# Designs tried in a protein design run: designed miniproteins, single chains, continued (2). Part 102

Each design is a single chain, and the fold is of that chain. pLDDT is the mean over its residues in the fold that is shown.

## One batch from the design tools (miniprotein)

Design m7760
Fold by ESMFold2-Fast:
Structure m7760 (fold): chain A 74 residues (1-74)
Amino acid sequence: RAEEIRRELQAGLDEVLAKARAGAKPSDVASLITALFVRLVGETLSEDPEVRKVAEEMLKQAREVAAEADRILS
C-alpha cells in the first residue's frame, strides 16, 4: 500500500509540473496541487508507519513542486 500511494502521489506531482510547463491556467494548477496536499496531509495521519513516512517525504516534495509550478506560471 505505501508503495502504491507513493506511485499515485508521484504521478500527481509529475502532472502538476507537466501542466505548468504546458501553460495551463494558474487556477487549474492550483486546484490540482491543493487536492494533492489534502491527500498528503490525510496520509500523514495514517496508522501505518510506512504510509506516514512516504506521505511525509512526498509532502516535502510537493512543497518543492508547488514552488516550481508557481515560478513557471509567474
Scores: mean pLDDT 79

Design m7761
Fold by ESMFold2-Fast:
Structure m7761 (fold): chain A 89 residues (1-89)
Amino acid sequence: ARERIAALRAAAAPQMEAALAAGDYERALEIAARVVREELELRGVPDAERIAELLREADLAELAGDEERAAELREEARALLAEAVAAAA
């Protein structure tokens, strides 16, 4: 799992850097969400796609200046991740 996660991050890094350099923050957040989803899937975390999507929506809300919505979405993602970690213990 660790080696696959490292390879996933290494493969995504240049794509992320290119998107950020181009000012394409929406694309950068899509890449980040994909990496988060795949990492959580490799770790066996249920609802990985939903958690990654909530984090992406939170980052987009923050970029739009909606800090309250960003906080709410991050809290929902955190709750799902905490439940998944507890279930895996």
Scores: mean pLDDT 78

Design m7762
Fold by ESMFold2-Fast:
Order: structure tokens, then C-alpha cells, then sequence
Structure m7762 (fold): chain A 91 residues (1-91)
């Protein structure tokens, strides 16, 4: 159905934003390890922005398919926790 196609598109956009956020968290951790705190903070900021975008797509997908809500929200929250931990571990 058109509704199923729209939900699928939103989930694909969600996954894209999650992968971008994950990449930025990994870059932030690498820069922090090198002592480049400025770049580490910049990439954590970018990760947070991508997680916000992922949360938006998760919400819209869940409006079309409520069965998706828990899994998508848990993925966003897990990466927020990883980003927060990386920020706390910076020198």
C-alpha cells in the first residue's frame, strides 16, 4: 500500500541518519584519542544533529506503523548514550 511504501521510505531515511550519527561518534572518539578535543566536540555536535533527524523520521514512521516505535526509539537512545559517554571521556 501507499502507506507501507511511505513507512519504508521513512525507515530508510532513519537508517541513513543513524549510520551518519554512528560515523560522527566514531570520528569524535578518534579525535578525542588524538587529543583534538575541538574536533571531537564538533563531531559530537554533528552526531547529535543526525540523531535528532533520525528521531524525527522514527516518529513519522511510527505514526504510519506503530509496531516500529520501540525498536527505532531504542536505536536512537543507544547512540545518544554512546555520544554522551564519549563526551564524558574527553580530556
Amino acid sequence: SEKEEKAKELVEKFKEKIEEAKKYIELAKEYAKEGNEKKAREYLGKASEKLGEAGYYAQKAAELDPSLAKELEEKVNELYKEAQKAAEEME
Scores: mean pLDDT 87

Design m7763
Fold by ESMFold2-Fast:
Structure m7763 (fold): chain A 64 residues (1-64)
Amino acid sequence: SEVEEKIAQLKRDIETLRRNIAELRSEYEKLKGKDPRKAAIYEMALAVEEAALDFYETQLEKLK
């Protein structure tokens, strides 16, 4: 069904976002306290990706 296809796609997108967040967090942790300006770029990217993850998880919950 179209709903099942949407659920499958959302689950794939959520998994991709979680991997991206883990990579960004790893880079942020390496840079925080050593290169604050570069760390701020990763902090912004993390905020954006975490907001996207929350949005997709909310959409998935609405379909269940």
Scores: mean pLDDT 87

Design m7764
Fold by ESMFold2-Fast:
Structure m7764 (fold): chain A 69 residues (1-69)
Amino acid sequence: SDEVRRTAEEIARRLGLPPEHVPVIERYLTRLLAGEPVDVDELGRDLGLDEERTQRVARELVRRARELR
């Protein structure tokens, strides 16, 4: 949805992630909205981030997904 895409763009912008990560963030937001938990190890591999930054992204994904429900 356009709202999920815009939310992914806002997350990337807020956390200083490159625009190439927006489709990845949108995919994880869509999974969260479907009731699937975030696999932090998979997320870190997909984004190429360290554990601390990946945990920060995961927390923001969960927070924003709740706001979209």
Scores: mean pLDDT 87

Design m7765
Fold by ESMFold2-Fast:
Structure m7765 (fold): chain A 54 residues (1-54)
Amino acid sequence: DIKSYSNPNGKVKVKLILKDGSEVELYFDSKEALIQAVRDLQAAGHGVLGLEFL
């Protein structure tokens, strides 16, 4: 559910910059959840070029 990444109860807001130049703003309940999501994206073949805390 896309809503789970836009949860206003998320404690961490970040912007991911992907290899294709796309940017995605996401909310996470914890730093550990953010780290796991980035690892999952990289494992799925999505290149992550940068990460900005917002």
Scores: mean pLDDT 67

Design m7766
Fold by ESMFold2-Fast:
Structure m7766 (fold): chain A 59 residues (1-59)
Amino acid sequence: MMKKREEIIEKVYKLIEELLKQGEPLPRAATIAASKLVDEGVPNEEASRAVQEAVRRLR
């Protein structure tokens, strides 16, 4: 059974962490991560959900 959703969440989690390390505030990092997922072919709705879950895991 494919866990594509979890893979997308892991990818966006790492991207947000990297942006935070560069000094970007969390809302901006989340927006950039969502935009990158959409650019890579992830639908806006799925990208938004993955970003929300990744942000939740960051606490």
Scores: mean pLDDT 77

Design m7767
Fold by ESMFold2-Fast:
Structure m7767 (fold): chain A 75 residues (1-75)
Amino acid sequence: AADIAETDEVGLRMQKLADEGKPLEAARLAGEFAGKNPNVKFVGYGAPDDRPELTEALRKAVQEGIKKGEEERKK
């Protein structure tokens, strides 16, 4: 599949959530997409160096999303 369109859609939704002040929700969405699509490499997640505490929270949110995406893939 040409995965650019799917990756772009997820990227836009993540950007919208981040703009709404919901970066953890954006991270969960990224993880969920990765869990549903194990062959897709997601590039461009991460927190700026000026917010290391956010990086750890984002990492946990991504992991939660991955588990949810994997569960949905099994249905």
Scores: mean pLDDT 66

Design m7768
Fold by ESMFold2-Fast:
Parts: structure tokens; C-alpha cells; sequence
Structure m7768 (fold): chain A 92 residues (1-92)
């Protein structure tokens, strides 16, 4: 279900944020896993939410490649906020 996929992605992103807040960079494998989960979740979303999700994932990928912990933390927090918004709409 869309609710289950969004919850799974949200849980994964919360785990990534906890590591970044501890000062850890994301590995290429973690970034690839984030992209794959986001693309799978995206198939279940509205066109607008798909676009918003894709933009945030691209920002997070760019920050990870740059090794920018501040940008990673900001992007992951914004992604969590978007996923919580989407989850609230799906549960309505």
C-alpha cells in the first residue's frame, strides 16, 4: 500500500538523518538505496508529490557527493517533513 511504502521510506530517512546528525557521511550504497526506495514510493504518489520527492532526492544526492553534512542534514529534514505531509494526506 502507499501508506506502507511511505512509512518504510520515512523510517529509512529517519535512520539516515540520525547518522548524519552523529557526523557520519552517507555511503554511495545508502544514497542508491534512498533513490530506489524513493522511486518505488513515487509510483504510488500524485504527480505533484512525485516531483517534490524527486527534487529533494536530487538535492540530497548532490549534498552527499559534495560531502556537505549541513546540506545533507537540511535535505533529510525537509524530506522527512514532506513524507509526513504525504502520509497525513494518504491517511485522510
Amino acid sequence: SAVEEVRLLLSFVEGLLARVEAGELLSPDEVAALRALAERTSALLSEEDRRRLAELIAQIEAAARAGDLEALRAGLRELISLLREILAELES
Scores: mean pLDDT 88

Design m7769
Fold by ESMFold2-Fast:
Structure m7769 (fold): chain A 88 residues (1-88)
Amino acid sequence: SFEEELKKFEEEARKRAKELNKKNVEELKKVEEETEKKAKELEKQGKVEEAREYRRREAVRATARALREIGDLLDEILAERRALRAKA
């Protein structure tokens, strides 16, 4: 039935969201570690303000990337849901 297909779709969408969130958390952690390493190098050179700005810039970039990937997944899920409803 349509209701059973919709339930299965929602379960798969939830799995995809969980997997994307896990991937994004792991990628953000890697970016934070790499950013901190570079920022500490700048601080050792006496470039404290450049290190602070670098941390801010990389955090913004990483957040923007994660939000874009979440948005893309949401768009895909909504398109698939619309297609499923159109078949009913």
Scores: mean pLDDT 84

Design m7770
Fold by ESMFold2-Fast:
Structure m7770 (fold): chain A 78 residues (1-78)
Amino acid sequence: ATAQAEADRHLALADKYEKEGNYEQAAIHYSKAAAFYVQAGDRARAAETLRRLADVYEKMGKTDQAESARAEADALAA
Protein backbone atom coordinates (compact mmCIF):
# COMPACT_ATOMS: atom_id res chain seq x y z
CA ALA A 1 0.00 0.00 0.00
CA THR A 2 1.17 3.58 -0.74
CA ALA A 3 0.90 4.72 2.90
CA GLN A 4 2.89 1.67 4.09
CA ALA A 5 5.59 2.27 1.43
CA GLU A 6 5.87 5.97 2.39
CA ALA A 7 6.07 5.01 6.10
CA ASP A 8 8.87 2.50 5.42
CA ARG A 9 10.76 5.06 3.32
CA HIS A 10 10.58 7.75 6.02
CA LEU A 11 11.51 5.22 8.75
CA ALA A 12 14.66 4.26 6.78
CA LEU A 13 15.59 7.95 6.34
CA ALA A 14 14.99 8.64 10.05
CA ASP A 15 17.20 5.68 11.05
CA LYS A 16 19.97 6.95 8.72
CA TYR A 17 19.83 10.50 10.13
CA GLU A 18 19.72 9.24 13.75
CA LYS A 19 22.88 7.13 13.13
CA GLU A 20 24.54 10.26 11.69
CA GLY A 21 23.59 12.24 14.84
CA ASN A 22 21.27 14.49 12.82
CA TYR A 23 18.43 14.42 15.36
CA GLU A 24 16.48 17.29 13.76
CA GLN A 25 16.14 15.40 10.43
CA ALA A 26 15.60 12.09 12.28
CA ALA A 27 12.66 13.65 14.20
CA ILE A 28 11.09 15.01 10.99
CA HIS A 29 11.25 11.61 9.26
CA TYR A 30 10.13 9.58 12.32
CA SER A 31 7.14 11.95 12.62
CA LYS A 32 6.24 11.43 8.94
CA ALA A 33 6.73 7.65 9.21
CA ALA A 34 4.40 7.45 12.25
CA ALA A 35 1.70 9.48 10.43
CA PHE A 36 1.88 7.18 7.39
CA TYR A 37 1.75 4.04 9.60
CA VAL A 38 -1.43 5.45 11.23
CA GLN A 39 -2.86 6.10 7.73
CA ALA A 40 -1.98 2.49 6.76
CA GLY A 41 -3.75 1.16 9.91
CA ASP A 42 -0.46 -0.22 11.30
CA ARG A 43 -0.93 1.01 14.87
CA ALA A 44 1.84 -1.21 16.30
CA ARG A 45 4.51 0.18 13.94
CA ALA A 46 3.17 3.71 14.46
CA ALA A 47 3.52 3.29 18.25
CA GLU A 48 7.10 1.95 17.98
CA THR A 49 8.01 4.77 15.57
CA LEU A 50 6.61 7.37 18.00
CA ARG A 51 8.70 5.86 20.83
CA ARG A 52 11.82 6.26 18.66
CA LEU A 53 10.70 9.86 17.93
CA ALA A 54 10.39 10.45 21.71
CA ASP A 55 13.95 9.16 22.26
CA VAL A 56 15.22 11.55 19.57
CA TYR A 57 13.32 14.48 21.13
CA GLU A 58 14.96 13.66 24.50
CA LYS A 59 18.42 13.73 22.86
CA MET A 60 17.48 17.21 21.56
CA GLY A 61 16.32 18.38 25.03
CA LYS A 62 12.68 18.61 23.83
CA THR A 63 11.12 16.99 26.90
CA ASP A 64 7.51 18.18 26.32
CA GLN A 65 7.55 16.89 22.71
CA ALA A 66 9.05 13.57 23.89
CA GLU A 67 6.26 13.15 26.49
CA SER A 68 3.62 14.01 23.85
CA ALA A 69 5.04 11.41 21.43
CA ARG A 70 5.03 8.72 24.16
CA ALA A 71 1.41 9.54 25.09
CA GLU A 72 0.38 9.16 21.43
CA ALA A 73 2.31 5.85 21.20
CA ASP A 74 0.58 4.51 24.35
CA ALA A 75 -2.85 5.45 22.90
CA LEU A 76 -2.07 3.58 19.64
CA ALA A 77 -0.77 0.48 21.50
CA ALA A 78 -3.97 0.16 23.61
Scores: mean pLDDT 90

Design m7771
Fold by ESMFold2-Fast:
Structure m7771 (fold): chain A 86 residues (1-86)
Amino acid sequence: MTLVLTFKGLTPEEITAEVLRAIGLELDGIPVEIKIEGDTVTITLGNLTEEQVEEFIAWAEELAKRGAKVTIEREGDLTRITIEKP
């Protein structure tokens, strides 16, 4: 399965933190693609299990409870999660 994480409205420090987090996942053997466009970071994660995708969804729902604007879209084997800071 493929997961696309999009973070919007980030400061430079927050962009650095998300990039370092994505690099950590790549070092753990998950295929990672990172795209940075202004204040937006898009991270594409490949070869995930259904359980791993559900864990990311649960994490994103937790961020929504803390005031983030979260959109979750599912298209077969592709899951998109968009997170916008409040």
Scores: mean pLDDT 79

Design m7772
Fold by ESMFold2-Fast:
Structure m7772 (fold): chain A 76 residues (1-76)
Amino acid sequence: SMSQQSQQLKKQIQDLLQKAQDALKQGDVQSAQQYVTQAADLLSQAIEQGLVSDEEGQRLAQQIADLWAQVQQAQS
C-alpha cells in the first residue's frame, strides 16, 4: 500500500540522516556528504510520488538542509 511505501521511504530517509550525523561526529565529511545527498534524492522521489505530506516533506527538507550546511561548514 502507499502507506507502507511512505513509511518505508521515510524510515530510509531518517536512517540516512542519522548515518550522516554520525559520520559528521566522526569527522568523515565525505561519507556525511554521500548520506545527505542520498537522503535528498529519496525525499525528492517521495514528494514526486506523493508518498509524504507537505508538512512531512518540509520537515525532512529542513533536516537535510541543516546537515548539508554542517557538511559545507566542515569542508570550509
Scores: mean pLDDT 86

Design m7773
Fold by ESMFold2-Fast:
Structure m7773 (fold): chain A 69 residues (1-69)
Amino acid sequence: MKEATRNVALTALYAAGLDPQKAREIAEKLVKEGLSPEEVKEKLIKEYKLSPLQTNLVDKYTEVLLKNV
């Protein structure tokens, strides 16, 4: 679970154009808060105002991660 949450967060933050170091810091904070991959996805889409294309990419990646857990 923690790894899936981290990977979804990183994917969304990279899609938003964040620096890798900053993206990792935010992802680790969200993992520590105990958020699910879906909760992280919704929060970051709203917070960083991801485009429909960026949102679709994160959605597809989240589906793949959840099937492989």
Scores: mean pLDDT 76

Design m7774
Fold by ESMFold2-Fast:
Structure m7774 (fold): chain A 68 residues (1-68)
Amino acid sequence: HMKKPTPEIVEEAQRVIDKMREELKKLRPLTPEDEAAFQAAVDAMDPESLLASYGLEARRRYEKLREK
């Protein structure tokens, strides 16, 4: 029935952004633009947009989950 993206992928996206946010804070303080981008991604729950922005590793994970 549900046409939603797989819950696994949504969870991975959430985990990735949370991790990225935390890692970014270690390297440099988050800018308001960074915060806005993270919030927009969370609000949209768009894993594809998230992965395109944040890294190849996350993108590869997403694609592996998709093939299941």
Scores: mean pLDDT 60

Design m7775
Fold by ESMFold2-Fast:
Structure m7775 (fold): chain A 72 residues (1-72)
Amino acid sequence: ADVDRLIELLKDEDPDVRVLAAATLGQIGDPRAVKPLIEALKDPDPSVREAAVQALKRIGGPEAQAALDALP
């Protein structure tokens, strides 16, 4: 399924692929993406981290909100 494939791409070697995966997961809004996107908040690439923040804001929910509230 599309969401499962995009979750795999959040761990791709190419940061541009990880950014696109995070953005697309945010657009889909499936809560299955929340935990993988929380992991992406710790990505070494700042563009991937920002994409994960935007995706979590878009999906919402208590787990996503708690992760965003924990950011500096």
Scores: mean pLDDT 85

Design m7776
Fold by ESMFold2-Fast:
Structure m7776 (fold): chain A 86 residues (1-86)
Amino acid sequence: SEIDKEAENAAKGVRGGAARVDELIAQKAPVHELSVAEVALRLNIIAAEYYKSLSKNEKTIKLVEDAIAEGRAAVERARAYIEEQQ
């Protein structure tokens, strides 16, 4: 369905955001760059939660749940890094 495609796209967005956060941490990027990436990741998580709530496909729901878990873990890594740099 279109909802399942949007949910899968949202999951990809969350995973991409998590990877970006991890890349910026590894590069010891400036706090402002990581703050922007963290906000973008949180917005991607909100979108993923929304499309997950509309899906009736168990495989799609699980895919999105796994992506959200990865994203939330990356948000916590970003927050820890930002706190360390302050």
Scores: mean pLDDT 91

Design m7777
Fold by ESMFold2-Fast:
Structure m7777 (fold): chain A 75 residues (1-75)
Amino acid sequence: NEEEIVKKVEERLKSLGIEAPQDVVRAAVKAVLKAGTKPFSDEEVRELARELGVSAALVKQVIAAAREVILEEKA
């Protein structure tokens, strides 16, 4: 189930022209699944970006894509 979500998020990011490493996608999917419908603060995004060694802007984009995919899967 989680791996299917990761794959769908990767496909969505590619369709948007966004390049993200798979470890970043997987981390964002896990974070969104734990948070549910709660928004991420700028601080939470920055901390995740630091842990993953990527920009906060990239993490924000990946979280948005993951949230869309997860909401579609629940429908």
Scores: mean pLDDT 80

Design m7778
Fold by ESMFold2-Fast:
Structure m7778 (fold): chain A 70 residues (1-70)
Amino acid sequence: SEKIKKLNELKKQEDAEMARVDAEIARYRQQLAENPEDKELQLRLLFLENVRGAIAYYRELIDKKIKELE
């Protein structure tokens, strides 16, 4: 159905976004390990971890909606 098609498109977009955020978190964690006193990196990492949580929740909602419509 068209609705399932649109939800799968959104899921693909969110999966790509999650991969980008995870890669960015990994880079900042590595940088912070080299300079643990960097307050800007600490704040940026906290921000990205919150963004990751929001994306994860949205992906879960998309998955549940797809399953309900199948």
Scores: mean pLDDT 88

Design m7779
Fold by ESMFold2-Fast:
Structure m7779 (fold): chain A 60 residues (1-60)
Amino acid sequence: EEKREKARQYLKEALEAVEKGDFRKATNYAAKALQYGASLEEVREAIREGMKKYSEKLKK
């Protein structure tokens, strides 16, 4: 479970990085999430949600 918790943390960090427009950090955290057992689908969902939130924050 420790590795899974790390994967969840990195998915959260990747999503937050995308929300902030920091795509370099987002890709780094996504890669770490995969290393700790996140699925490719989980990474895709995190990136998609981050992109949606990023665009919405810009609109206010």
Scores: mean pLDDT 80

Design m7780
Fold by ESMFold2-Fast:
Structure m7780 (fold): chain A 64 residues (1-64)
Amino acid sequence: MIEHPLTGRKFESEEDYKIAVLEERLETLRAMKEEAQAAGDQSAVDRYERGIKKLEEEIEKLKK
C-alpha cells in the first residue's frame, strides 16, 4: 500500500497511484474544456476533448 504524503490517500499499488494522477489530470482537462466552451473557443474545446479521450484510454489500460 502506497500513501501520498500530501493528500493522505492510500493506494494498494503503484498502478493505483498512477491511475489517481491520471484521473486528476482528466478532471483538470474537463474543467478547462468547460471554461473554453463558455468562452466560445471551439479550437480549445477540440484540443481538450482529444486530451480527455487519450487520458481515458490510458486509465482504461491501467485498470486491466
Scores: mean pLDDT 76

Design m7781
Fold by ESMFold2-Fast:
Structure m7781 (fold): chain A 67 residues (1-67)
Amino acid sequence: VEELKEKIKELEEEKKKAEEELREALENLRKEPEKVAEYAGRALRAIGDIIGLEIEIKKLEEEIEKL
């Protein structure tokens, strides 16, 4: 159980990093609208990462719940 909790913490840290990347991309898009293609692409990539990490976290939480 403790190992699953540690993995969840690691995934939560990765999710926070992806959320920071999303926030940074949106901030940069607001400041430099001429680079919309670049920053929009980065934002979409970060969103994909966040969704993937949320799925992994949910899977591990369900494993703990079944114990």
Scores: mean pLDDT 80

Design m7782
Fold by ESMFold2-Fast:
Structure m7782 (fold): chain A 68 residues (1-68)
Amino acid sequence: GEEEQLRLHAERRELLAEGLSLEEIYERLGRLTPEQEELLREIAEKLREIGDRFEAALKQGKAPESLK
């Protein structure tokens, strides 16, 4: 979950502090975990849903009152 991603991010930060570049850290730690891949897939689906809702709102002529 997010907690595992934060832990992995902390590990990357620690390796970065040793003078390794972000690219070298990513290569060294390897590919995304199954949990990270699942989360990225979920994020991608949510982003599409947000895009669809935004297009639907534009088509309906909805605008926030604060922007009028």
Scores: mean pLDDT 62

Design m7783
Fold by ESMFold2-Fast:
Structure m7783 (fold): chain A 76 residues (1-76)
Amino acid sequence: MEEKLREVAELRARVAEAEARGEVDAETVELARRAERLEAEVRAEAAASPDEALKEKVRATLAAINAEVRARVEAL
């Protein structure tokens, strides 16, 4: 779980940086797709877990990542 969350954060940061520079290419699109796939996998794993602390951590972490991405795009 932790490794997937870290990878989502790294991929979304790279996509946001490319968008901020106005340099969205085919590689950037593939990174975005990979981030979406991993986010869906993380959400599914959290939903299947009986661990409420894990569910809250995953929810909060994904929300924070998405808020950061949104803030960077909005700053363009």
Scores: mean pLDDT 77

Design m7784
Fold by ESMFold2-Fast:
Structure m7784 (fold): chain A 86 residues (1-86)
Amino acid sequence: KKKELLEKALEHVREALEAVRNGDYEKTIEHLEKALEYAKEAGDPALVRFLERTLRAVRNAFKQGHYETAINALEAAIKALEEALK
């Protein structure tokens, strides 16, 4: 069901946020990629585009050492998924 897929996407973004706080940047990207796949399967094009932008922002932030920027992007993605689940 669409709601179950979005709940899985939200769980993976939360895991990505925990991973970046622990300095595990590879795990952060892996969880974001899984969240994006669940959002694609749920069939919300606006949310998919938002998560694609989040993934690009997080990857760019890691290249520059801007970890707070990555955290802010992940927190915004959590809020977007929580709104989609209302």
Scores: mean pLDDT 87

Design m7785
Fold by ESMFold2-Fast:
Structure m7785 (fold): chain A 83 residues (1-83)
Amino acid sequence: MKSPEELFEEAKKELDKAKTVDEAYRIGLRFVGELIARATSPEVIAEAHRAAQRLAANRDKPLDELKKTMLEAFEELVEVYKK
């Protein structure tokens, strides 16, 4: 199975190519969902849900701001997964 770091690198590439807020949001939900599916820790599941909420709260932002928020949230989630 792909590691959280591998999933994050794939998500970064897909986000770079995303041209709409809806496309970026879909990429983000898929990344979060993949980490939830692989999580063995309640802390990782909780952080993944917080990341999803953060994405939803920023969906009304310009695409560049949403992408920045998503990359920050994903990096934080990967760090929690490693602990």
Scores: mean pLDDT 80

Design m7786
Fold by ESMFold2-Fast:
Structure m7786 (fold): chain A 62 residues (1-62)
Amino acid sequence: FKVGDLVEAVRDFPAPLPTMLAFRVGDRFRVLKVVNDNFVLAENLATGERGYVPAGFLRRIA
């Protein structure tokens, strides 16, 4: 992934840490920062919430 990518969740994620963003399959995000190969900082497009999300739970759509 790269900054500005539009991504969609392919599985549910419960967010075990308060800095992480919880989501369900089909939730869409804008990538704000690539932290490493495993995590991105993203903004949920429906809620405006920002947090760290596991890259492996996401698929790039644009």
Scores: mean pLDDT 81

Design m7787
Fold by ESMFold2-Fast:
Structure m7787 (fold): chain A 71 residues (1-71)
Amino acid sequence: SNAERAKKIAEEAAKLPDPEVGAAIGSMLYALAKRAGDLEAARTIAEVMLKSPDPELRALGERILAELEAE
């Protein structure tokens, strides 16, 4: 599924030694999921980022989740 692919890519991005690169990939992946209307993939990306020990990746996850939960 698209959510499974998004999870795998997001997990690999979060493991990169440079968190700026990881955040850039995560942001791009989220933009693609959002453009496709794939809320499941977008939420999965947020959850992966939120589990990161890096504060920049966690902040990205929080921003994505807040955007998805806004009505």
Scores: mean pLDDT 82

Design m7788
Fold by ESMFold2-Fast:
Structure m7788 (fold): chain A 71 residues (1-71)
Amino acid sequence: AREAELRAALRSPDPLARGRALAEIAALGADAVPLLAEAAKVPGTRPALESFLNHPDPAVRAAAREALAAA
């Protein structure tokens, strides 16, 4: 449920809703991996995606690099 809600929020035209979704995703850590591709499609997400490059989980760092390369 939370993942589906965050995916929907990232696709919202409301920048406040998108920003809140990005903050929630950052709090999920490794569980954020499937959401990073959706986050990469959102304008202005680059600083948030770059913060994931410093995540302690190497899988999260790899997903963030792929998302940034695809954007």
Scores: mean pLDDT 70

Design m7789
Fold by ESMFold2-Fast:
Structure m7789 (fold): chain A 69 residues (1-69)
Amino acid sequence: LDTEEEVKRLIEEVENSKSPEKRKKAAEEIGRIASELARQALPALQRAARYDKSEEVRKAAEKAILRIL
């Protein structure tokens, strides 16, 4: 899969996965990509960092944002 498609898939997973573990993993993977394409995920990561019901997901999203910036 192309990296751009992978980023889109990970964004969808952060926003829509019913599992907090999957949302956390998706945020972590976006942070590991850390490319210009990963910046497209910033709005989704910012929403997750502020509003996700899981503290683990919020922390993972915050860490991913710092890696991308």
Scores: mean pLDDT 83

Design m7790
Fold by ESMFold2-Fast:
Structure m7790 (fold): chain A 93 residues (1-93)
Amino acid sequence: GPPDPSDEVRQLRTQSIQYIQQQKDNGNQDSINQIRSIMQSYIDQNISPDQMIQMAQQYFNQGNYDSMVGYVMASDYLTSDPDGQQRLDQYLQ
């Protein structure tokens, strides 16, 4: 059958977590701040989480990791409960 869409979402999430951790480990606070700004901008645009994942995949294929991570984190935020949203806010500080 076709590739499982959930596998693509898991890969994007894994890559996003690795990228955020790498920026934190390197002390790249400007990158973390840019990811938060991108995430907030996409949340404010009222784009559906499914469309955000499609855009994240497109940016990943282009090597634009800040935009990819921003879309993945925005999708996760909008599909999370309040505790999950709070954990994401803490993670991106």
Scores: mean pLDDT 80

Design m7791
Fold by ESMFold2-Fast:
Formats: sequence, C-alpha cells, structure tokens
Structure m7791 (fold): chain A 69 residues (1-69)
Amino acid sequence: SLEARREAEEHLAKGQEAYKAGNYDEAIEHFRRALEADPGYTPAVMGLAKALLDQGKEDEAVAEARRAA
C-alpha cells in the first residue's frame, strides 16, 4: 500500500543516516522497521544486509538477502 511504502521510505532514510554515522545497531533497527511496514521493500533489505555484514553477522546478512530474492 501507499501508506506502508511511505513508512518504509522514512525508516530507510533514518537507517541510511545511522549507517553513515557508523551506528550500525540503530541502522539495523530502522531497516527492520522499514521491512515491518513493507516486507518487499528491497532497498531496506539491502541496507539491513550491509549493516549486518559490517558487524560481522554474515549468516544473518545472507539469510535476509535470500528472503528478498
């Protein structure tokens, strides 16, 4: 829905800002909230996987990326 997509976009933006600041836990939280709003929102899946990889959580990152495929 349009509302779900808007909410996902807002959380994606906040996650990206946190990621750029090196706040990976905050970034992960926002990317997960974006996916709660819109589970098919690929940019949020990519952001989540990247933040998890940067924390060394490779298995979790792979699982999230596969869920989006």
Scores: mean pLDDT 85

Design m7792
Fold by ESMFold2-Fast:
Formats: sequence, structure tokens, C-alpha cells
Structure m7792 (fold): chain A 65 residues (1-65)
Amino acid sequence: GAEEAAELARRFGEEHGLPEELIERIARLARQGKPDEVGLLLHLRGGVPAEEAGRLGRELARLLG
């Protein structure tokens, strides 16, 4: 569900040492059902490799249905 997606996005951001404001933003987007936007922000603003960002996006989409 939305909360599981938000929690996964938050944990991913924390594990990658991202800024707190970016972690809060990706968790919010995941909760809103926007996994593609989470992946895009992770790559463009978080410095996360595109492959890893895409992998998280797919897992978020799975949790959202």
C-alpha cells in the first residue's frame, strides 16, 4: 500500500545517505502513487545510479498495486 511504499522510499534514501529534505520528498511522492517521479528525483537530485533508481521505482509500483 501507500504507507509501505513511503517507508521503502524513506529507508532507501537513508541507506544512500540522502539529504533529509529529499528523503521526505521521495516518501511523499511514493505515498501519492508516483513511483516514476521518485526514481527520477533519486537519479537527478540524489546521485543514485539510473539502474538502482529504476529498481526502486519498480518495487514501489509493486507495493502500490
Scores: mean pLDDT 86

Design m7793
Fold by ESMFold2-Fast:
Structure m7793 (fold): chain A 81 residues (1-81)
Amino acid sequence: DRERAERTLALVREHQDREVEENARNLPAKEEEAKRLREEALKSTPEEGEKLLKEAAELEQQANIDRQAVEAAEARRAAAA
């Protein structure tokens, strides 16, 4: 059934676009948190500092993934316009 397939694709696209919009909204907060953790690591003991730097690196990696998803969605919307 083509109508069922088209409806499913529309729902999947809506879900993806909403996730990208939420990621875009949350991206600055993730970047600021990573920055805060790096700054706090400089003031911490070596052991605690290493833990904070690892957490900052994980947030930075997630932010990069989210940024790539936002850019891909923006390119998709531009192509559809």
Scores: mean pLDDT 78

Design m7794
Fold by ESMFold2-Fast:
Structure m7794 (fold): chain A 102 residues (1-102)
Amino acid sequence: AAARERIASARRVAEETAEILKEMGYPDEVVEAVRALSDADLETFEKIVEELKKKGYLIEARRVGPAVLDADGRRLVLWELTLKTPDGKEIVVPAVVREPAP
């Protein structure tokens, strides 16, 4: 229950953050990347992290807690990305990452 609630909340916050970044005038590529953080496989997540870092928006990416299994047996991992805003503030965006099966 608690793990599923954390994942659902993380997905919602990532989508809400993408809309905020769009309103703040971030490039569409960055907005789309943040929106994709609500449900990304590991390869897609790594590409998003690299793109955000390359464009100077990413301060930090951290894995939060152990993997949990969804209803289909997929491993889901919560991450937090700390991003720079144009006004010099920091925003923390949760990411839900699907890890490959062993």
Scores: mean pLDDT 77

Design m7795
Fold by ESMFold2-Fast:
Parts: structure tokens; sequence; C-alpha cells
Structure m7795 (fold): chain A 101 residues (1-101)
């Protein structure tokens, strides 16, 4: 039944979206990062603390991008709204979260 495969896909996608939200919250808890090296280190620590692989983190990020495509995302630190029309918009949102913790 193709419906079951689609339902399993939606459940997995929703789990990945929640995993990426938890990942971003853990990065925020670590105090954010201003440089690319500090950001890479924060991502590594958040991943290790949550017990996820780099591949799982990448899959979770992609699920989050797909879920939020076309939505307005509010930066929690600045209150600024960014339209998630593209990958670049979401990456810009991530960079603002990184700068402001």
Amino acid sequence: DNKKLWEDYIKNRDELVELYKAFLEEVRRLGGARTEAEWAEALRRARERLGITPEEAADARQAYIDENRGKLLKNPSTGKLIKAASLDDIEAFERELRRNG
C-alpha cells in the first residue's frame, strides 16, 4: 500500500524536523558562534551531545528546509522576519541565529 510508505515518509520527515529544531536549540545553548570555525565547533558539540551523526544532521537540516520553504521565519534574537523562499534564505536565517545565539 503506497499510502503506508507515504505516511512513514511524513513521520520520518517530521521526526527529522524536530531533530533539527533540537539541534539548533543545542547550538544556541552553547552560546552561538561569530566565526565559521566557532560555528563548526558548535555544530560538532551539539551533534555529539544529541548523539547524532553528521549525515543525520544533514538529513535533518534538509527536512527542516523542505518543511519551511515558503514560510516566514522569525529570528528569535532580533524579531526579524525572513521569507524561506530558497536554501539561501534559510542559510541566512541560520547565520543570524549563529551571530546572536
Scores: mean pLDDT 65

